# Designs tried in a protein design run: designed miniproteins, single chains. Part 89

Each design is a single chain, and the fold is of that chain. pLDDT is the mean over its residues in the fold that is shown.

## One batch from the design tools (miniprotein)

Design m3102
Fold by ESMFold2-Fast:
Structure m3102 (fold): chain A 88 residues (1-88)
Amino acid sequence: SEGERNLELALEGLRRTAEARNVAEAIGGALAALGAALGMALLGQLTPERAEELVRAAREAAEEAVTEDARRMALATARGIEGLAAGT
């Protein structure tokens, strides 16, 4: 489904954030993840289950982050997704 594809795009953005070697790459990955999550929220596809999965993945990305910038961006992304889930 479209929601499943958008979830996959958000998860890929989080993987790219964790693997980022500089701040620009970290921002790029985080924006990709947040953009997909926002799109899901606007389309009514950000279910509680999908939001929990993305927040978990963002926290895991922070733990696996190659740089401090990547860690910070992953944690900021987790907070952003929590906000989207709470605010629709």
Scores: mean pLDDT 87

Design m3103
Fold by ESMFold2-Fast:
Structure m3103 (fold): chain A 65 residues (1-65)
Amino acid sequence: GAAEAIDAGKELGKEAKSLKEAGATQDDIQSIVGEPVKALVKENTNLSTEQANAVSTSVLEAITE
C-alpha cells in the first residue's frame, strides 16, 4: 500500500544520501537508486496523485536527513 511505498522510498533516499556523501556523481546515484524508485511508483500504479507525491516527498526527505 501507500505506507509501504513511502517507507521503501525513505530507504532509497537514505541510500542516495549515503552515496552522495561518499562522493558518488549524480549519474551514479541515478543508476543505483533511480530505477528502483521508478519501479516502486510503477508497481503501485493504483496510487492517487497525492499518494505518488507522498512517495516522492519521502525520498527527498530521507536524502536531506
Scores: mean pLDDT 68

Design m3104
Fold by ESMFold2-Fast:
Structure m3104 (fold): chain A 57 residues (1-57)
Amino acid sequence: MAKKLEEEIKKVDADIKELKARLAAETDPDLKAALSAGIADLEKKRKKLEKKLEEVK
């Protein structure tokens, strides 16, 4: 069952990378705040998925 968790982690990593690239190019402070918050939420989700993966491996 670890395969689904590994796939979710990879997807979250891809999303974080994309949002970080957008944040680096963004000049609007409101959009920067929204992107930063989105990245923080995804990093929190990634940490939770990693913990679950460690419990099943």
Scores: mean pLDDT 81

Design m3105
Fold by ESMFold2-Fast:
Structure m3105 (fold): chain A 97 residues (1-97)
Amino acid sequence: EKGKEFVEKLKNTADEAIKRVEEAAKQSPAAMKRALREAYGDFVALASEIGSKEASEVLRELFEKAAQAIDDGNLDEAVKLFREAAEKTLEIIEKKL
């Protein structure tokens, strides 16, 4: 089913994005912020394919909070917020399919 393929693509994108952000956090806050921006772009593109305004709004709010946590020096919280953003976005998109 077309929906199952999309969900699998979204899950793979989320897993790769989380891994990239965690690895970047070990390098520097600036590297982590760049990885976070790239991941945000990937998720917004996927949410747009489904036409989910709700998923896009959740992603924006959680991305802003994660970016602020990086600026505040709370890298562990930024990773946690990013993981929560990915998981919640997956739930919203899966519910629409």
Scores: mean pLDDT 76

Design m3106
Fold by ESMFold2-Fast:
Structure m3106 (fold): chain A 103 residues (1-103)
Amino acid sequence: ALELIRELLERGYEGAAFLRALYLYERGVISREEFEEVLRASKDVHLETEPGATDEDIIKAAEEALEKAKTEKATGEANGVKVTVAANPKLEEEIRKARELLA
């Protein structure tokens, strides 16, 4: 799980790495600390949390940011949690290349 995310980050597929990390975090496969480590490794994603932020707050903010970031840089917010994602017009290409790494 984390090995693929690290490989995607090393290859510069930061958007694909973030999507996979969010998917695994939503399903409880990776911890909050592991998810935050993936976000810190990406220059295209910024996370700001408040004391007492829940996993649900972080997930909601991340999902909102991704939905809005299809054309431009976007920020998602939930209960003082902010996730900012850079626009990635190459996200579809990164996802395709990530699938090739799984094959």
Scores: mean pLDDT 73

Design m3107
Fold by ESMFold2-Fast:
Formats: sequence, structure tokens, C-alpha cells
Structure m3107 (fold): chain A 58 residues (1-58)
Amino acid sequence: SMDEERLQQLLDTAQYISSNLSKEDSERAMNYLITLARREGLPEELIEKFEEFTKKLI
């Protein structure tokens, strides 16, 4: 689905961020991506999966 494809893009972006940015910059960027996903109307269950994934990266 489009929502699952969007989640995958966010997960890939989060992995890139955590691998290439400082911890502080990664935390700010992850928080922004979560906010962006909510504004885009991504289902809450997918946002929760994304949040859990980002917690494991930082």
C-alpha cells in the first residue's frame, strides 16, 4: 500500500540519518520525521512502528 511504501521510505531515511549524523542531529531529525508522518496522515499504527524503530537507532 502507499502508506507501507511511505513507512519504508521513512525507515530507510532514519537508517541513513543514524549512520551519517551525530546523535544530537539524529534525534532532532527523527523527531521531525515523526511529526511529518503525522501531518501527512500516516496511520497511527505505522507511526508507532516508526517510533519504535527510531528508538533502536538512537
Scores: mean pLDDT 86

Design m3108
Fold by ESMFold2-Fast:
Structure m3108 (fold): chain A 95 residues (1-95)
Amino acid sequence: MVSDEEILAGVARIAAGVLKAIRKTYSPEVQKEVEEAVEALLALADALEAGDKAAAAEAVRRVEEQARRLEELGDTESARLLRLVARRARELLAK
């Protein structure tokens, strides 16, 4: 059966894929922040799959910062998705 880490890594990869698919519908300024959010989500997925708690904690911090930036730019839905992933990752890392 799949571990909690593998499930969350899968969710992070799906979130990154969704953001990549809609990225070109945004302005160039928002596209840059979306690209950084995608990179942070993929880094989180890689760290979780590797069992690297330190790298995962760093990636969570990056995801939370990108959520704040996207919210400031008016992308509240992407920000909510990023915050959900970051919250689940913090819960898992505290275990």
Scores: mean pLDDT 83

Design m3109
Fold by ESMFold2-Fast:
Formats: structure tokens, C-alpha cells, sequence
Structure m3109 (fold): chain A 81 residues (1-81)
């Protein structure tokens, strides 16, 4: 549902903030744990998009762009680990 997708987006943003904070502190363990949680959240988001026939083509595009942005940011942080 759209409500579930919005919640997952909010969760992803919160996780990203934790990843950035732990990375800045040099806490590699916490950073890796939060990155794993992000992967789980992103997979759930992908499944929600595929399961709901009422999600518009434009909404699907926006979510894919959001996911791509997160993956790029995670890749940059991974280089610091």
C-alpha cells in the first residue's frame, strides 16, 4: 500500500542518518549493522511496489529513483569501512 511505502521511505531516511552518524564516529560495527537493516528495508519496499497494482507508473519511478540514490550513498560510505 502507499501508506506502507511511505513508512518504509521514512524508515530508510532514519537508517541513513544513523549510518552517517556511526560512520563519522568511526563505529564500523554499527555502520555495517545499519547498512544491513537498510538492505532489508529496501527489499521490503521493492516487494510492496510489485504487489500493489494501484501504485502508479510515476510512483514506481519515484521509488526506483529513491532506491538508486540510497544505493549510491551506501556505496560511498562502504569505501570508508
Amino acid sequence: SREEIEKLKEEAEEIMKKIEESSKKGNTKETKEQMQKMDETMRRMGKEIQSDPNVTEEEIKEIKEFMEKIQKELGEIEKKL
Scores: mean pLDDT 80

Design m3110
Fold by ESMFold2-Fast:
Structure m3110 (fold): chain A 74 residues (1-74)
Amino acid sequence: AKKLEEISKELEEKSKDSVAEARIEALEKLVELGADEEEIKDMIDVIEEQINSSNLPEEEKKKLLEKLEEIKKK
């Protein structure tokens, strides 16, 4: 019972940006592995569109977009 409540809370907290954060982390790994710049650019564009089309709070969107900007500079 207690563990189910904790899992529910985690899912609710992460449901806002969990997919975008996971994709950003995967993108950082691809950059480190030397993936093609065109492929990285396309992935950034997809993630950016996903963030902008979401109903996330403005502050959360800014944080995620800021992480994408760091990846663009690499």
Scores: mean pLDDT 68

Design m3111
Fold by ESMFold2-Fast:
Structure m3111 (fold): chain A 70 residues (1-70)
Amino acid sequence: GVVVLTVKVTTGNGKEVIAEITLDAETGEILDIKVLSADGYSEEEAKIAVELAYKTNDPNLEILGERYLP
């Protein structure tokens, strides 16, 4: 199964990136990151920021929604 998290990441410069992180439900491995709003970043910069925030358990990462697919 997979978990799809809709997240908001507030970056160190006050920008807010909105993305969907697709995770392997068993391992927690990031399978995909889809940027929904980059707030002036490039899509690549936004993906890097989201991945880093998730992997480091950054307190500036807020979960807005969760969908579990078995």
Scores: mean pLDDT 86

Design m3112
Fold by ESMFold2-Fast:
Structure m3112 (fold): chain A 93 residues (1-93)
Amino acid sequence: RKPRPLSEEEAKELIELAKKYMKTNPVLARIILKYLMDLVDSPDRNNQRAAVEAAKLLAEWGFKEEAKKVYERMLTSPDPDVRAEAKKLLEEL
């Protein structure tokens, strides 16, 4: 099961909403970020970028294992640029 494709604007709004809710409702913030992280398998490159950004935010907030799972999925991408970015992000964890 995969979420519907998001526009670049919708993805940015969800990331900002997650940042806003992290202090007041961290459960909702994490649900939003996990929804975005599922987009890592999307054929839409903007959705893939949103997933990476959500994973980076989770890593910054201390949820490194959840971020690592997204980066490991990126390593299986047919796109060599996506694989290179995933390797870099895994080394920075």
Scores: mean pLDDT 76

Design m3113
Fold by ESMFold2-Fast:
Structure m3113 (fold): chain A 68 residues (1-68)
Amino acid sequence: LSPEVRQAIIDAAVATLRRQGASDVTIAVARAELERLLSTLPPEQLEAFLATLPPEVAAAMRAALAAV
């Protein structure tokens, strides 16, 4: 994945976790796990990963990916 796509996914996930009231420690751990996951994620698994996100976040990510 491109750095821009990885960063956009991480930012969307972090924003969702903050809305859910996650602690800063939980967010930091989630960021590290997402960085690791996305650095090794094959392109064919990107759609499956997006499907695991909340619908509003997935829709925003799909719109951003389609626009760029």
Scores: mean pLDDT 71

Design m3114
Fold by ESMFold2-Fast:
Structure m3114 (fold): chain A 85 residues (1-85)
Amino acid sequence: SVDDILDNVIRLLKMHGYTPSEEEIEKLRELLEKAKGSLSTKQQIALLYGYILYLRRQAKLFPSARDVNEENIKDLEKQIKELNS
């Protein structure tokens, strides 16, 4: 869902030392809702896979965040599996 994607984005931002304001969260929600509303299931899966690739890259660049990124990757892989069910 958009809420799940938004929660993952907020978690990623906080991991990098940035806590978004409620106004910024609302803007991000609006953008995700617009994108989600026009996306097929295949396109949603492609976006989630792209995000996994980003997190894998971040885990290599920032070893101190590796375990957190691996947990986030597993959650995203579970979301992809549910979309394919």
Scores: mean pLDDT 69

Design m3115
Fold by ESMFold2-Fast:
Structure m3115 (fold): chain A 57 residues (1-57)
Amino acid sequence: LSELAKKAREYLDKTIETGPEYYDEVLKVADEIAKAGYEGFAKSVKNYAEQVKKELE
């Protein structure tokens, strides 16, 4: 989980800094987190990524 959480944070940071190109990568990492059994955390990651994407549009 720690590696997946790190990847999610890194892609979220890149989405904020460079634009929405990394949004899909964040969603992929969130799906991996859900598969690991952490559905609540995965949902939070997806919700935050969606918020960031909307703010960058």
Scores: mean pLDDT 73

Design m3116
Fold by ESMFold2-Fast:
Structure m3116 (fold): chain A 93 residues (1-93)
Amino acid sequence: EIKWTAEILNNYLRFHEERGTLVEKTSPITKGKYYYDTLTKKYIGLDGFSSSSEEEFINYEKENKISSIEGQGISLEEWYKLSLEERIELQKK
């Protein structure tokens, strides 16, 4: 899944970067990077989630409780492998 998502995402990002249609943004929820494709008018996360609405994209991050990973020294890949209890414990520390 992660390898498949990374390959598809990298191919997509490269294609749109070559066209100059890709804008890098910083999430107010995760403090991580996400992208806006001006050609398709979609917002795209590093996990491959996409939405035509910035509000829907931000709500996805809120509802899935995707928190800032940068301050915790854990990768997005490792974060997704954690149980709910492990995520709660990590957020408390």
Scores: mean pLDDT 61

Design m3117
Fold by ESMFold2-Fast:
Structure m3117 (fold): chain A 70 residues (1-70)
Amino acid sequence: SEADKQVHEIQERIDELLSKLNDEERQKEGKKISEEYSTLLEKYYAGELSEQEFIEKLEQLLEELEEKVK
C-alpha cells in the first residue's frame, strides 16, 4: 500500500541518519526511536491513531533525528 511505502521510506531515512552518528550516539538515538516507534504501533493497533496520524508521528520522529544529526 501507499502507507507501507511511506513507512519504509521513513525507516530507510532514519537508518541513514543513524549511520552518520558515532557508535554511542547511534545506540542511544536508535533505542529512543525504537521505543517511540513501538508506542506508536501500540496506539495504532488499539485504534487510538489513524493511519495518517501514525505516519505523521513517524515523520515527526524523523524530523527530531534530523535536528540532532546537524
Scores: mean pLDDT 83

Design m3118
Fold by ESMFold2-Fast:
Structure m3118 (fold): chain A 85 residues (1-85)
Amino acid sequence: DFGRQARDYALLGARYAKQGDEDKGTGYTMQGANYASEAAQKGEPAGVEAERAGREAMDYGSKAGITDTASGGGSAAMGAHESNK
Protein backbone atom coordinates (compact mmCIF):
# COMPACT_ATOMS: atom_id res chain seq x y z
CA ASP A 1 0.00 0.00 0.00
CA PHE A 2 1.03 3.66 -0.36
CA GLY A 3 1.92 4.18 3.32
CA ARG A 4 4.18 1.12 3.45
CA GLN A 5 5.92 2.16 0.22
CA ALA A 6 6.33 5.75 1.46
CA ARG A 7 8.00 4.39 4.63
CA ASP A 8 10.23 1.86 2.87
CA TYR A 9 11.46 4.27 0.16
CA ALA A 10 12.08 7.10 2.66
CA LEU A 11 14.15 4.69 4.81
CA LEU A 12 16.14 3.66 1.70
CA GLY A 13 16.74 7.34 0.94
CA ALA A 14 17.94 7.93 4.51
CA ARG A 15 20.28 4.92 4.35
CA TYR A 16 21.90 6.01 1.08
CA ALA A 17 22.18 9.64 2.25
CA LYS A 18 23.98 8.36 5.38
CA GLN A 19 26.46 6.64 3.04
CA GLY A 20 26.89 9.86 0.99
CA ASP A 21 25.16 8.45 -2.11
CA GLU A 22 23.44 11.57 -3.45
CA ASP A 23 21.78 9.98 -6.49
CA LYS A 24 20.26 7.01 -4.64
CA GLY A 25 19.43 9.04 -1.55
CA THR A 26 17.53 11.59 -3.64
CA GLY A 27 15.88 9.03 -5.96
CA TYR A 28 14.52 6.83 -3.20
CA THR A 29 13.45 9.79 -1.04
CA MET A 30 11.51 11.28 -3.98
CA GLN A 31 9.75 7.93 -4.45
CA GLY A 32 8.82 8.01 -0.75
CA ALA A 33 7.45 11.54 -1.12
CA ASN A 34 5.39 10.48 -4.17
CA TYR A 35 3.82 7.57 -2.30
CA ALA A 36 3.09 9.77 0.75
CA SER A 37 1.39 12.29 -1.57
CA GLU A 38 -0.72 9.50 -3.14
CA ALA A 39 -1.81 8.33 0.33
CA ALA A 40 -2.87 11.87 1.26
CA GLN A 41 -4.72 12.40 -2.05
CA LYS A 42 -6.67 9.13 -1.67
CA GLY A 43 -7.50 9.64 2.01
CA GLU A 44 -5.36 6.64 3.02
CA PRO A 45 -3.50 7.01 6.37
CA ALA A 46 0.20 6.46 5.62
CA GLY A 47 0.88 5.71 9.29
CA VAL A 48 3.21 7.33 11.83
CA GLU A 49 6.15 5.16 10.71
CA ALA A 50 6.00 6.72 7.22
CA GLU A 51 6.07 10.21 8.78
CA ARG A 52 9.03 9.21 10.97
CA ALA A 53 10.87 7.68 7.98
CA GLY A 54 10.46 10.90 5.96
CA ARG A 55 11.81 12.89 8.91
CA GLU A 56 14.78 10.50 9.15
CA ALA A 57 15.55 10.96 5.43
CA MET A 58 15.36 14.74 5.89
CA ASP A 59 17.79 14.58 8.84
CA TYR A 60 20.36 12.36 7.13
CA GLY A 61 20.12 14.29 3.86
CA SER A 62 20.73 17.52 5.79
CA LYS A 63 23.72 16.07 7.69
CA ALA A 64 25.22 14.70 4.45
CA GLY A 65 24.74 18.05 2.68
CA ILE A 66 22.49 16.44 0.07
CA THR A 67 19.88 19.20 -0.26
CA ASP A 68 17.56 17.28 -2.63
CA THR A 69 17.41 14.29 -0.26
CA ALA A 70 16.70 16.58 2.72
CA SER A 71 13.94 18.35 0.76
CA GLY A 72 12.46 15.05 -0.45
CA GLY A 73 12.49 13.66 3.09
CA GLY A 74 10.66 16.73 4.34
CA SER A 75 8.06 16.32 1.59
CA ALA A 76 7.63 12.64 2.46
CA ALA A 77 7.15 13.51 6.15
CA MET A 78 4.64 16.28 5.34
CA GLY A 79 2.66 14.08 2.94
CA ALA A 80 2.48 11.27 5.50
CA HIS A 81 1.49 13.75 8.24
CA GLU A 82 -1.35 15.17 6.10
CA SER A 83 -2.57 11.64 5.29
CA ASN A 84 -2.66 10.83 9.04
CA LYS A 85 -5.00 13.71 9.89
Scores: mean pLDDT 81

Design m3119
Fold by ESMFold2-Fast:
Structure m3119 (fold): chain A 87 residues (1-87)
Amino acid sequence: MPSMEELIEETVARLEEILATEDRESALKAIGEVLEETFRRLHEEHGVDPARLLAAALAIREHYAAAGRDVAAMVERTREVLRELAA
């Protein structure tokens, strides 16, 4: 299995690829699916506390709303939040 840090960096790379190649609506759906899978794996494979995962999800959602639904800004915030989970 990849390490927690490797899973996070793989997720970040995948999100950046989606942002670069997809239109906004397709990107939002694909990002949501990638994040759902990553949070599931962080909990199941790496034992991350569900409360920490909820806090991370809320931070990403709050930033997305505050940034006027900017997908690029959401991906940047997601990168920061996911890396903080590995610290």
Scores: mean pLDDT 78

Design m3120
Fold by ESMFold2-Fast:
Structure m3120 (fold): chain A 70 residues (1-70)
Amino acid sequence: SMDEEKAEEIVNAALSLRTSDLSAPSVQAYVAGLSARFASLSEEAQKLAEELIRKRLGERADEILAAIRA
């Protein structure tokens, strides 16, 4: 479905943050763009993206999700 495709795009973008310093200005700009994209998703797509991020990003999932939700 389109929601699954959109969720997967957000997850793939979030995976690129796995080894990134979230305090770096270039990374903050990237996170701001990702946050806007995430906010534009349906509630179901947001929920799916959050579940997939928690499964795939491990220990960094909560930090990255907090940044994306801001």
Scores: mean pLDDT 82

Design m3121
Fold by ESMFold2-Fast:
Structure m3121 (fold): chain A 99 residues (1-99)
Amino acid sequence: SGITVSGGGTIGAGETVTLTVEVKGGSGKVTVTAVGKDGRIHAIASAEGEGTYRLTLTASPGTFNGEYTPLASSSAGVARGPPVTAVGASITRAELERV
């Protein structure tokens, strides 16, 4: 059992990036957050159960640009994803959809 987060990239205002979240084992809630360099959660999404998920992060016009760290957690464990870089934009939305 465990969690894996893969993908990432660089996005500007109005753009999205897609990551893959794989949850093997565990039960209940899966939570994914986008954490900025300030250590704060800027976007959050949740789903239920094990499976493969598409994580979509959306950037909006904003001044909190730079690297965001995707963090996924469930009863299966915790995983850090590759960084997502927002340029001239802030990550403001996360969506987690079962593939």
Scores: mean pLDDT 85

Design m3122
Fold by ESMFold2-Fast:
Structure m3122 (fold): chain A 73 residues (1-73)
Amino acid sequence: GISLPETVAKAVQGLATVLLDSFASEASKNQALQALSDALQANPSSKEKALSLLRKALGEDKAKEVEQQLSTA
């Protein structure tokens, strides 16, 4: 298997968990998005795989929204 850096894998899992939680606060969503942005800046080669995992976890529409937000961070 292909393994992501642990920091990227944790950030993807955290963001997916928060975005799938209908009761998550806006602050928690922003914090999870920032953590993923920071992890991907440190590991830019992991971006495509991280986005692929987000599409699988969240679906295409939500994953595209995350990708758009990451491009402005």
Scores: mean pLDDT 79

Design m3123
Fold by ESMFold2-Fast:
Structure m3123 (fold): chain A 79 residues (1-79)
Amino acid sequence: SAAAARARALEVGRAEALKQPAARRSIETIRGRADALLQRPLTEDVAPAVAQALRQEGQALLDFLDAALYAIGEKLLAQ
């Protein structure tokens, strides 16, 4: 299935990225930034519009990370 193919590509991409110190550091940085953005509306008294913008930016970073890992896995599986 398409879902199984995507899951395999994500797993392969994640495993490959974790082997490379530079890639691991980039993943940790992006994940940390996303977590900070998602946590701010939970720990700070922010206006609803600001809270929404922070959640959207945090989710966009997580989506970007998943897309990048998928792309790495797809390239490796195409070899």
Scores: mean pLDDT 83

Design m3124
Fold by ESMFold2-Fast:
Structure m3124 (fold): chain A 136 residues (1-136)
Amino acid sequence: SLEEIKKEIRRVFEEYQLKMDEILKGLKTALENNDIETAKRLIDELVKVGREFADKVAELVSKIDPELAERVRKELDSIIDEFRKKANDILEKFENGEITPEEASKELTKLLQDFSFRVFQVVNLVLIDIDLKEKE
């Protein structure tokens, strides 16, 4: 049913948020300790978690609307790719001594907040679209 698929999307998103919170906590600690290697590894882990989430959401949406699933997958991939590029740029500037640990932490925190909000917007719009299909 459409309601069961909405429930599963919410469950998958909640699981994603818990994994993200754990990675973000580790990233904050790595930045405070000037541990660039751990910060890079955690950014890679964050990207992997994001892609697994995108795959799961697209799979669930494909049961209702394969064209919507493809659009959602592409949009989430684009958001993840932009995050990865910008995060790597910040870490490179930090590694090269162009910015302070405090500046790196501030810019990564902003980037992560924007990333999380953009992912939330995609999920929310998908749930709204499913609700509209349920009323048809």
Scores: mean pLDDT 86

Design m3125
Fold by ESMFold2-Fast:
Structure m3125 (fold): chain A 55 residues (1-55)
Amino acid sequence: SVPFTDLTNPEIREVNREATERIDAARAAGASAAELFAILQETSKRIEEIMKKME
């Protein structure tokens, strides 16, 4: 679980915003489920790294 404090973190919000744009662009281009999953995996990894810096 992501702590509520992390949900207000500007870096995490920026990463989520970028991920949304990438997913929207990929869907518009006809991306496969695997490609969308890859974007989500990269986003998850980035958020995890930001959270580790906050610890």
Scores: mean pLDDT 74

Design m3126
Fold by ESMFold2-Fast:
Structure m3126 (fold): chain A 93 residues (1-93)
Amino acid sequence: SLTATDKPPKPYAVELAKELEPLVEKISEQPEEAQELVKPAVEAFQRLIALGAPKEVLEKVAEYLKKAMENAVSNPEEAKKYSEEAVKIAEEV
């Protein structure tokens, strides 16, 4: 799950994960190629939750993850770009 961590996630992280749940569920029903495009952004989001990242940073990554998931089937090139932006933001310490 988006909130799978060794420590309890922050309340804002739980709320953001709940907002993304319907899109994650939809992506899990899509072809493997669509799932692979989104996977880096999902992992970036999960890593930030595990680190207890600030709400502002987590919200920004969530926005790109959402865009990546929404575009994964209809516009895979754009989805890849959004996924890469999510990873880039998550790598900034």
Scores: mean pLDDT 82

Design m3127
Fold by ESMFold2-Fast:
Structure m3127 (fold): chain A 78 residues (1-78)
Amino acid sequence: TEDLERIARAALESARRALEEGDLKEAGESLATAAAVYDALGQTEKAKQLFEQASSLMGEENAKKAYAKAKAEIDALL
């Protein structure tokens, strides 16, 4: 649980930096990663909000792919 929370914080920090630099694709990918982590933590409402933000930045199809990739990587750690 603590490791997943740390990964979520790192992903949100990466999204913040990417947004400051105007890199919407990297920001969206980082938000999709954070959404997958929060979903794994059982925080489904927060995961949904982060996924919607990712979709707005990179498009729904790309956000779904980024989420699926992050989900697979998280599942490999559990």
Scores: mean pLDDT 85

Design m3128
Fold by ESMFold2-Fast:
Structure m3128 (fold): chain A 91 residues (1-91)
Amino acid sequence: KDKKLAELLRELLGRTDLTEEEAKEIIGAAKVAVERAEKEGVETEEIREARKLLEEAKKILSEEEIEKYAREFEKLEAERAAEAEALRAAE
């Protein structure tokens, strides 16, 4: 009845070791990718797959939860980008 996001993504992606936290990051990344693609007018196979993943996630997540995960992913992406830039500067 109340299937967890990680269980859904393990089935869809064929992955056996996927945590609930990783599943939320994947959905956040997919939402951010789709938003950027819509803003740029780009439609690729990767964006089509991201849209499909979001539609499946909507079966168990609200639009507000997906939006929250998207914002959390953007913050994480910015932190990772800053860390990568610092590593390049240290070379």
Scores: mean pLDDT 77

Design m3129
Fold by ESMFold2-Fast:
Structure m3129 (fold): chain A 113 residues (1-113)
Amino acid sequence: MIDPNFKKAVEAVVNKDFETAVKYFESSEEWKWLVDFVKVLEKTLNSLPKEELIEKLIEALKSKDEKTRIRAAIALGYLKTKDKKAIEALKKLTKDKNPYVAYAAKLALKAIE
């Protein structure tokens, strides 16, 4: 079972509701590490070349670090990427061994439409 605070926070990020996302991530010690990520997300993603950013996020989806995979999936969902390689990488990630990584990927795909 996925933590409902994680679900609500990730849904808020992809809908660009950062105040709600921060509130839910701060509600649990397990998810506080995502608060700083959310606070800098919009500024960081808007300051980087889009093509290079998407390539780096696709690489991050393949990271051995579960936290890196979660951040990358959320970021791609936030961007609502139309990149076919990113979409295919997210589809593969829906089968990830970590249920939170898999959930973040599923939600990112739902946000992309």
Scores: mean pLDDT 84

Design m3130
Fold by ESMFold2-Fast:
Structure m3130 (fold): chain A 61 residues (1-61)
Amino acid sequence: SDEELKKELEEKIAQAKATLDPEQQARRIVELKAQYFEKLMKSRAKNADEILALMKELAAG
């Protein structure tokens, strides 16, 4: 589910924060958010409104 994908993202972000330097953490978090976004777009057809809503959600996290 989308909730499970988001939980997996949050767990991976937590691992990055535990193991990487702050600068590397920032880069890795951007990569993880991009991968999460791509997975959701590829797994389900999205319209423009859904894409914008998802981007807003990821920016808040």
Scores: mean pLDDT 76

Design m3131
Fold by ESMFold2-Fast:
Structure m3131 (fold): chain A 68 residues (1-68)
Amino acid sequence: MEEIEKLLKEASEESLKLLKEVEKEMESMDPEEQRKAALKATGESLRIIGDALDEGLAIEQGREPIKL
């Protein structure tokens, strides 16, 4: 179970870094583009976390991870 926690922590840090980078890019965008960028970044962050969760479960269960 420790593997899942470690991978989720790393994924959370990666997601936070992605969101900070997107926030900086949004400084040059209009409000509509900012909204679209925020939605896309949120989706990508959730996918990163989901992939990490499955990778941890795959290690624990002895199977190949499933990519989203």
Scores: mean pLDDT 76

Design m3132
Fold by ESMFold2-Fast:
Parts: structure tokens; C-alpha cells; sequence
Structure m3132 (fold): chain A 68 residues (1-68)
């Protein structure tokens, strides 16, 4: 479920876990499948940012803003 996955992603981020980007990517994919493109793009941006890919993160955040 999305809420449980969000909790896992938050915990992984707080712990500095290398799993954090993957968990945010899973949230992005799941929300995209459920028809929430804004949140999907936001989580994709967070995943990219956690990987140090600022360019992809900025692209995803802009996409979320445009879909809003």
C-alpha cells in the first residue's frame, strides 16, 4: 500500500539507506499506475535527487508543477 511504502521511504531516507532512492522510485511508479501523475513526478524527482542527479530531479519537479 502507498502509505506503508511512504513510511518505508521516509525511514530509509532518515537512516541514509541506499534503498531510499529505490523506495521513492517505487512510489513514483505506483502512483503513476494509479493515475496520480503529479505525485508520481514528485517522487521521481526525490529519487533522482537522492542519487545526486540534480538535472533529472529538476526535470521531474518541473513536470509535477506543469501537471498541477
Amino acid sequence: QIQDLQQQAQQAKQQGSPQAPDLYQQLSDLLGDQGDPVRSAEYAGQSAKLQGDDESADFSFRQADQLR
Scores: mean pLDDT 80

Design m3133
Fold by ESMFold2-Fast:
Parts: structure tokens; sequence; C-alpha cells
Structure m3133 (fold): chain A 83 residues (1-83)
């Protein structure tokens, strides 16, 4: 089990639940599971943009934090696969 991929999936799903973006979260997760890291990153960035459009709330802040961490983890995985 690779901890970074599993952590990213949990963060994406958590953010999707907090923001009502479960469909985008599942698309991002499927892309990660299929190894389509660039597509996964694009879906996560789309989720982040949609969350930023939401009214100010603790849920918005938590979703943005989770998505930022998920992006960091995906970028780390991409760097390791660039070899």
Amino acid sequence: MKAKKAEAIELIRSAGEMAGLEDLAEKAVKALEQGNLEEAKEYIEEMRRKVEEMPESTGKQMALQALDRALELVEEIMKKQGL
C-alpha cells in the first residue's frame, strides 16, 4: 500500500462530501487509480475552484485545506513517476 496515494484519495473524497462535489471527487479518484495523474490533478483543481466560489464557512476552509494537500501528494507522485 502506497500511503501518499491512499491519503490523497481520502482527502479528495472528504473534500467532495464537505462541498457537495462527490461526482468530481469520484472522477479524480478514478483517474488516480488508473494512473492518469494529470487528469486527476485537473479534476482536483476544478473542485478547488468550485469550493472557492462557495460562501465563507468552516466547511469551505476545510475543503480547501484537504484539496491543497491532495494536490501536493499527487504532484509528489507525478515527480517520482517522471523517471
Scores: mean pLDDT 82

Design m3134
Fold by ESMFold2-Fast:
Structure m3134 (fold): chain A 82 residues (1-82)
Amino acid sequence: MNLSANEALEIVTEAINSKNITEELAKKAGEALESLLRHSDPSLSEEKRKKAAEALKKTLLENKGKVTLDEAAEAAQNAAAA
């Protein structure tokens, strides 16, 4: 997905603020996070970016829209570090 950093951040923020998170929106947020991480931390491997995206998707779906931006960022960072 060819997203700008700002466009990717908007998608992630929309997903976090959604009270009715769908699997499709969670998937888009994960893909947007991968793009955002390519811009903010190009030293991360593609595999680690994919793990961060999957962690965000899982966190959004399991918490049903009760996730803060900080909680989503922490989950993604923990997955990328693992």
Scores: mean pLDDT 72

Design m3135
Fold by ESMFold2-Fast:
Structure m3135 (fold): chain A 61 residues (1-61)
Amino acid sequence: MSKAEQLALEIAKKDFENTPDDLELLQKLLLQLKATKEMFPDNKELAEIVEEVEKRLKSLE
């Protein structure tokens, strides 16, 4: 992984851990994570974080 990719993944993990189960905040997080995933499409951990955010959003519907 590049240093930029490692930093982006660290930020994504931290934001995921620190975002409460709030529909609006999780939607904002999902948009941000999808943008990051487009920059690093082969990052499997980042893809998994996106899926977990989508699952959390589904549970709040």
Scores: mean pLDDT 81

Design m3136
Fold by ESMFold2-Fast:
Structure m3136 (fold): chain A 90 residues (1-90)
Amino acid sequence: TEELLEKAKEEAEKIEDEDLKKQIVGTVEEVKRMIEAGASDELLDQIIASLDDAIKMIEEAKKAGLLSEEDAKKAIEALKYLKEALEKAR
């Protein structure tokens, strides 16, 4: 779980767009805090669903030309590592 959280943070830190980087890094830190606090399986499932929605929004923003392909890829990879960490924390 900690290794996946570290990988998520590493991918988030590679994002060039500062606003997107802040949002994704903030999401990584929030998820880490929730896992460390021993959040319920129900709450972890809600966070996983929110991450799926975030990934979809990033993919749509990339298709609309609002994000670079590289930044979208890094953000999606970070969020996927977070989902795997949450699934292992159950």
Scores: mean pLDDT 83

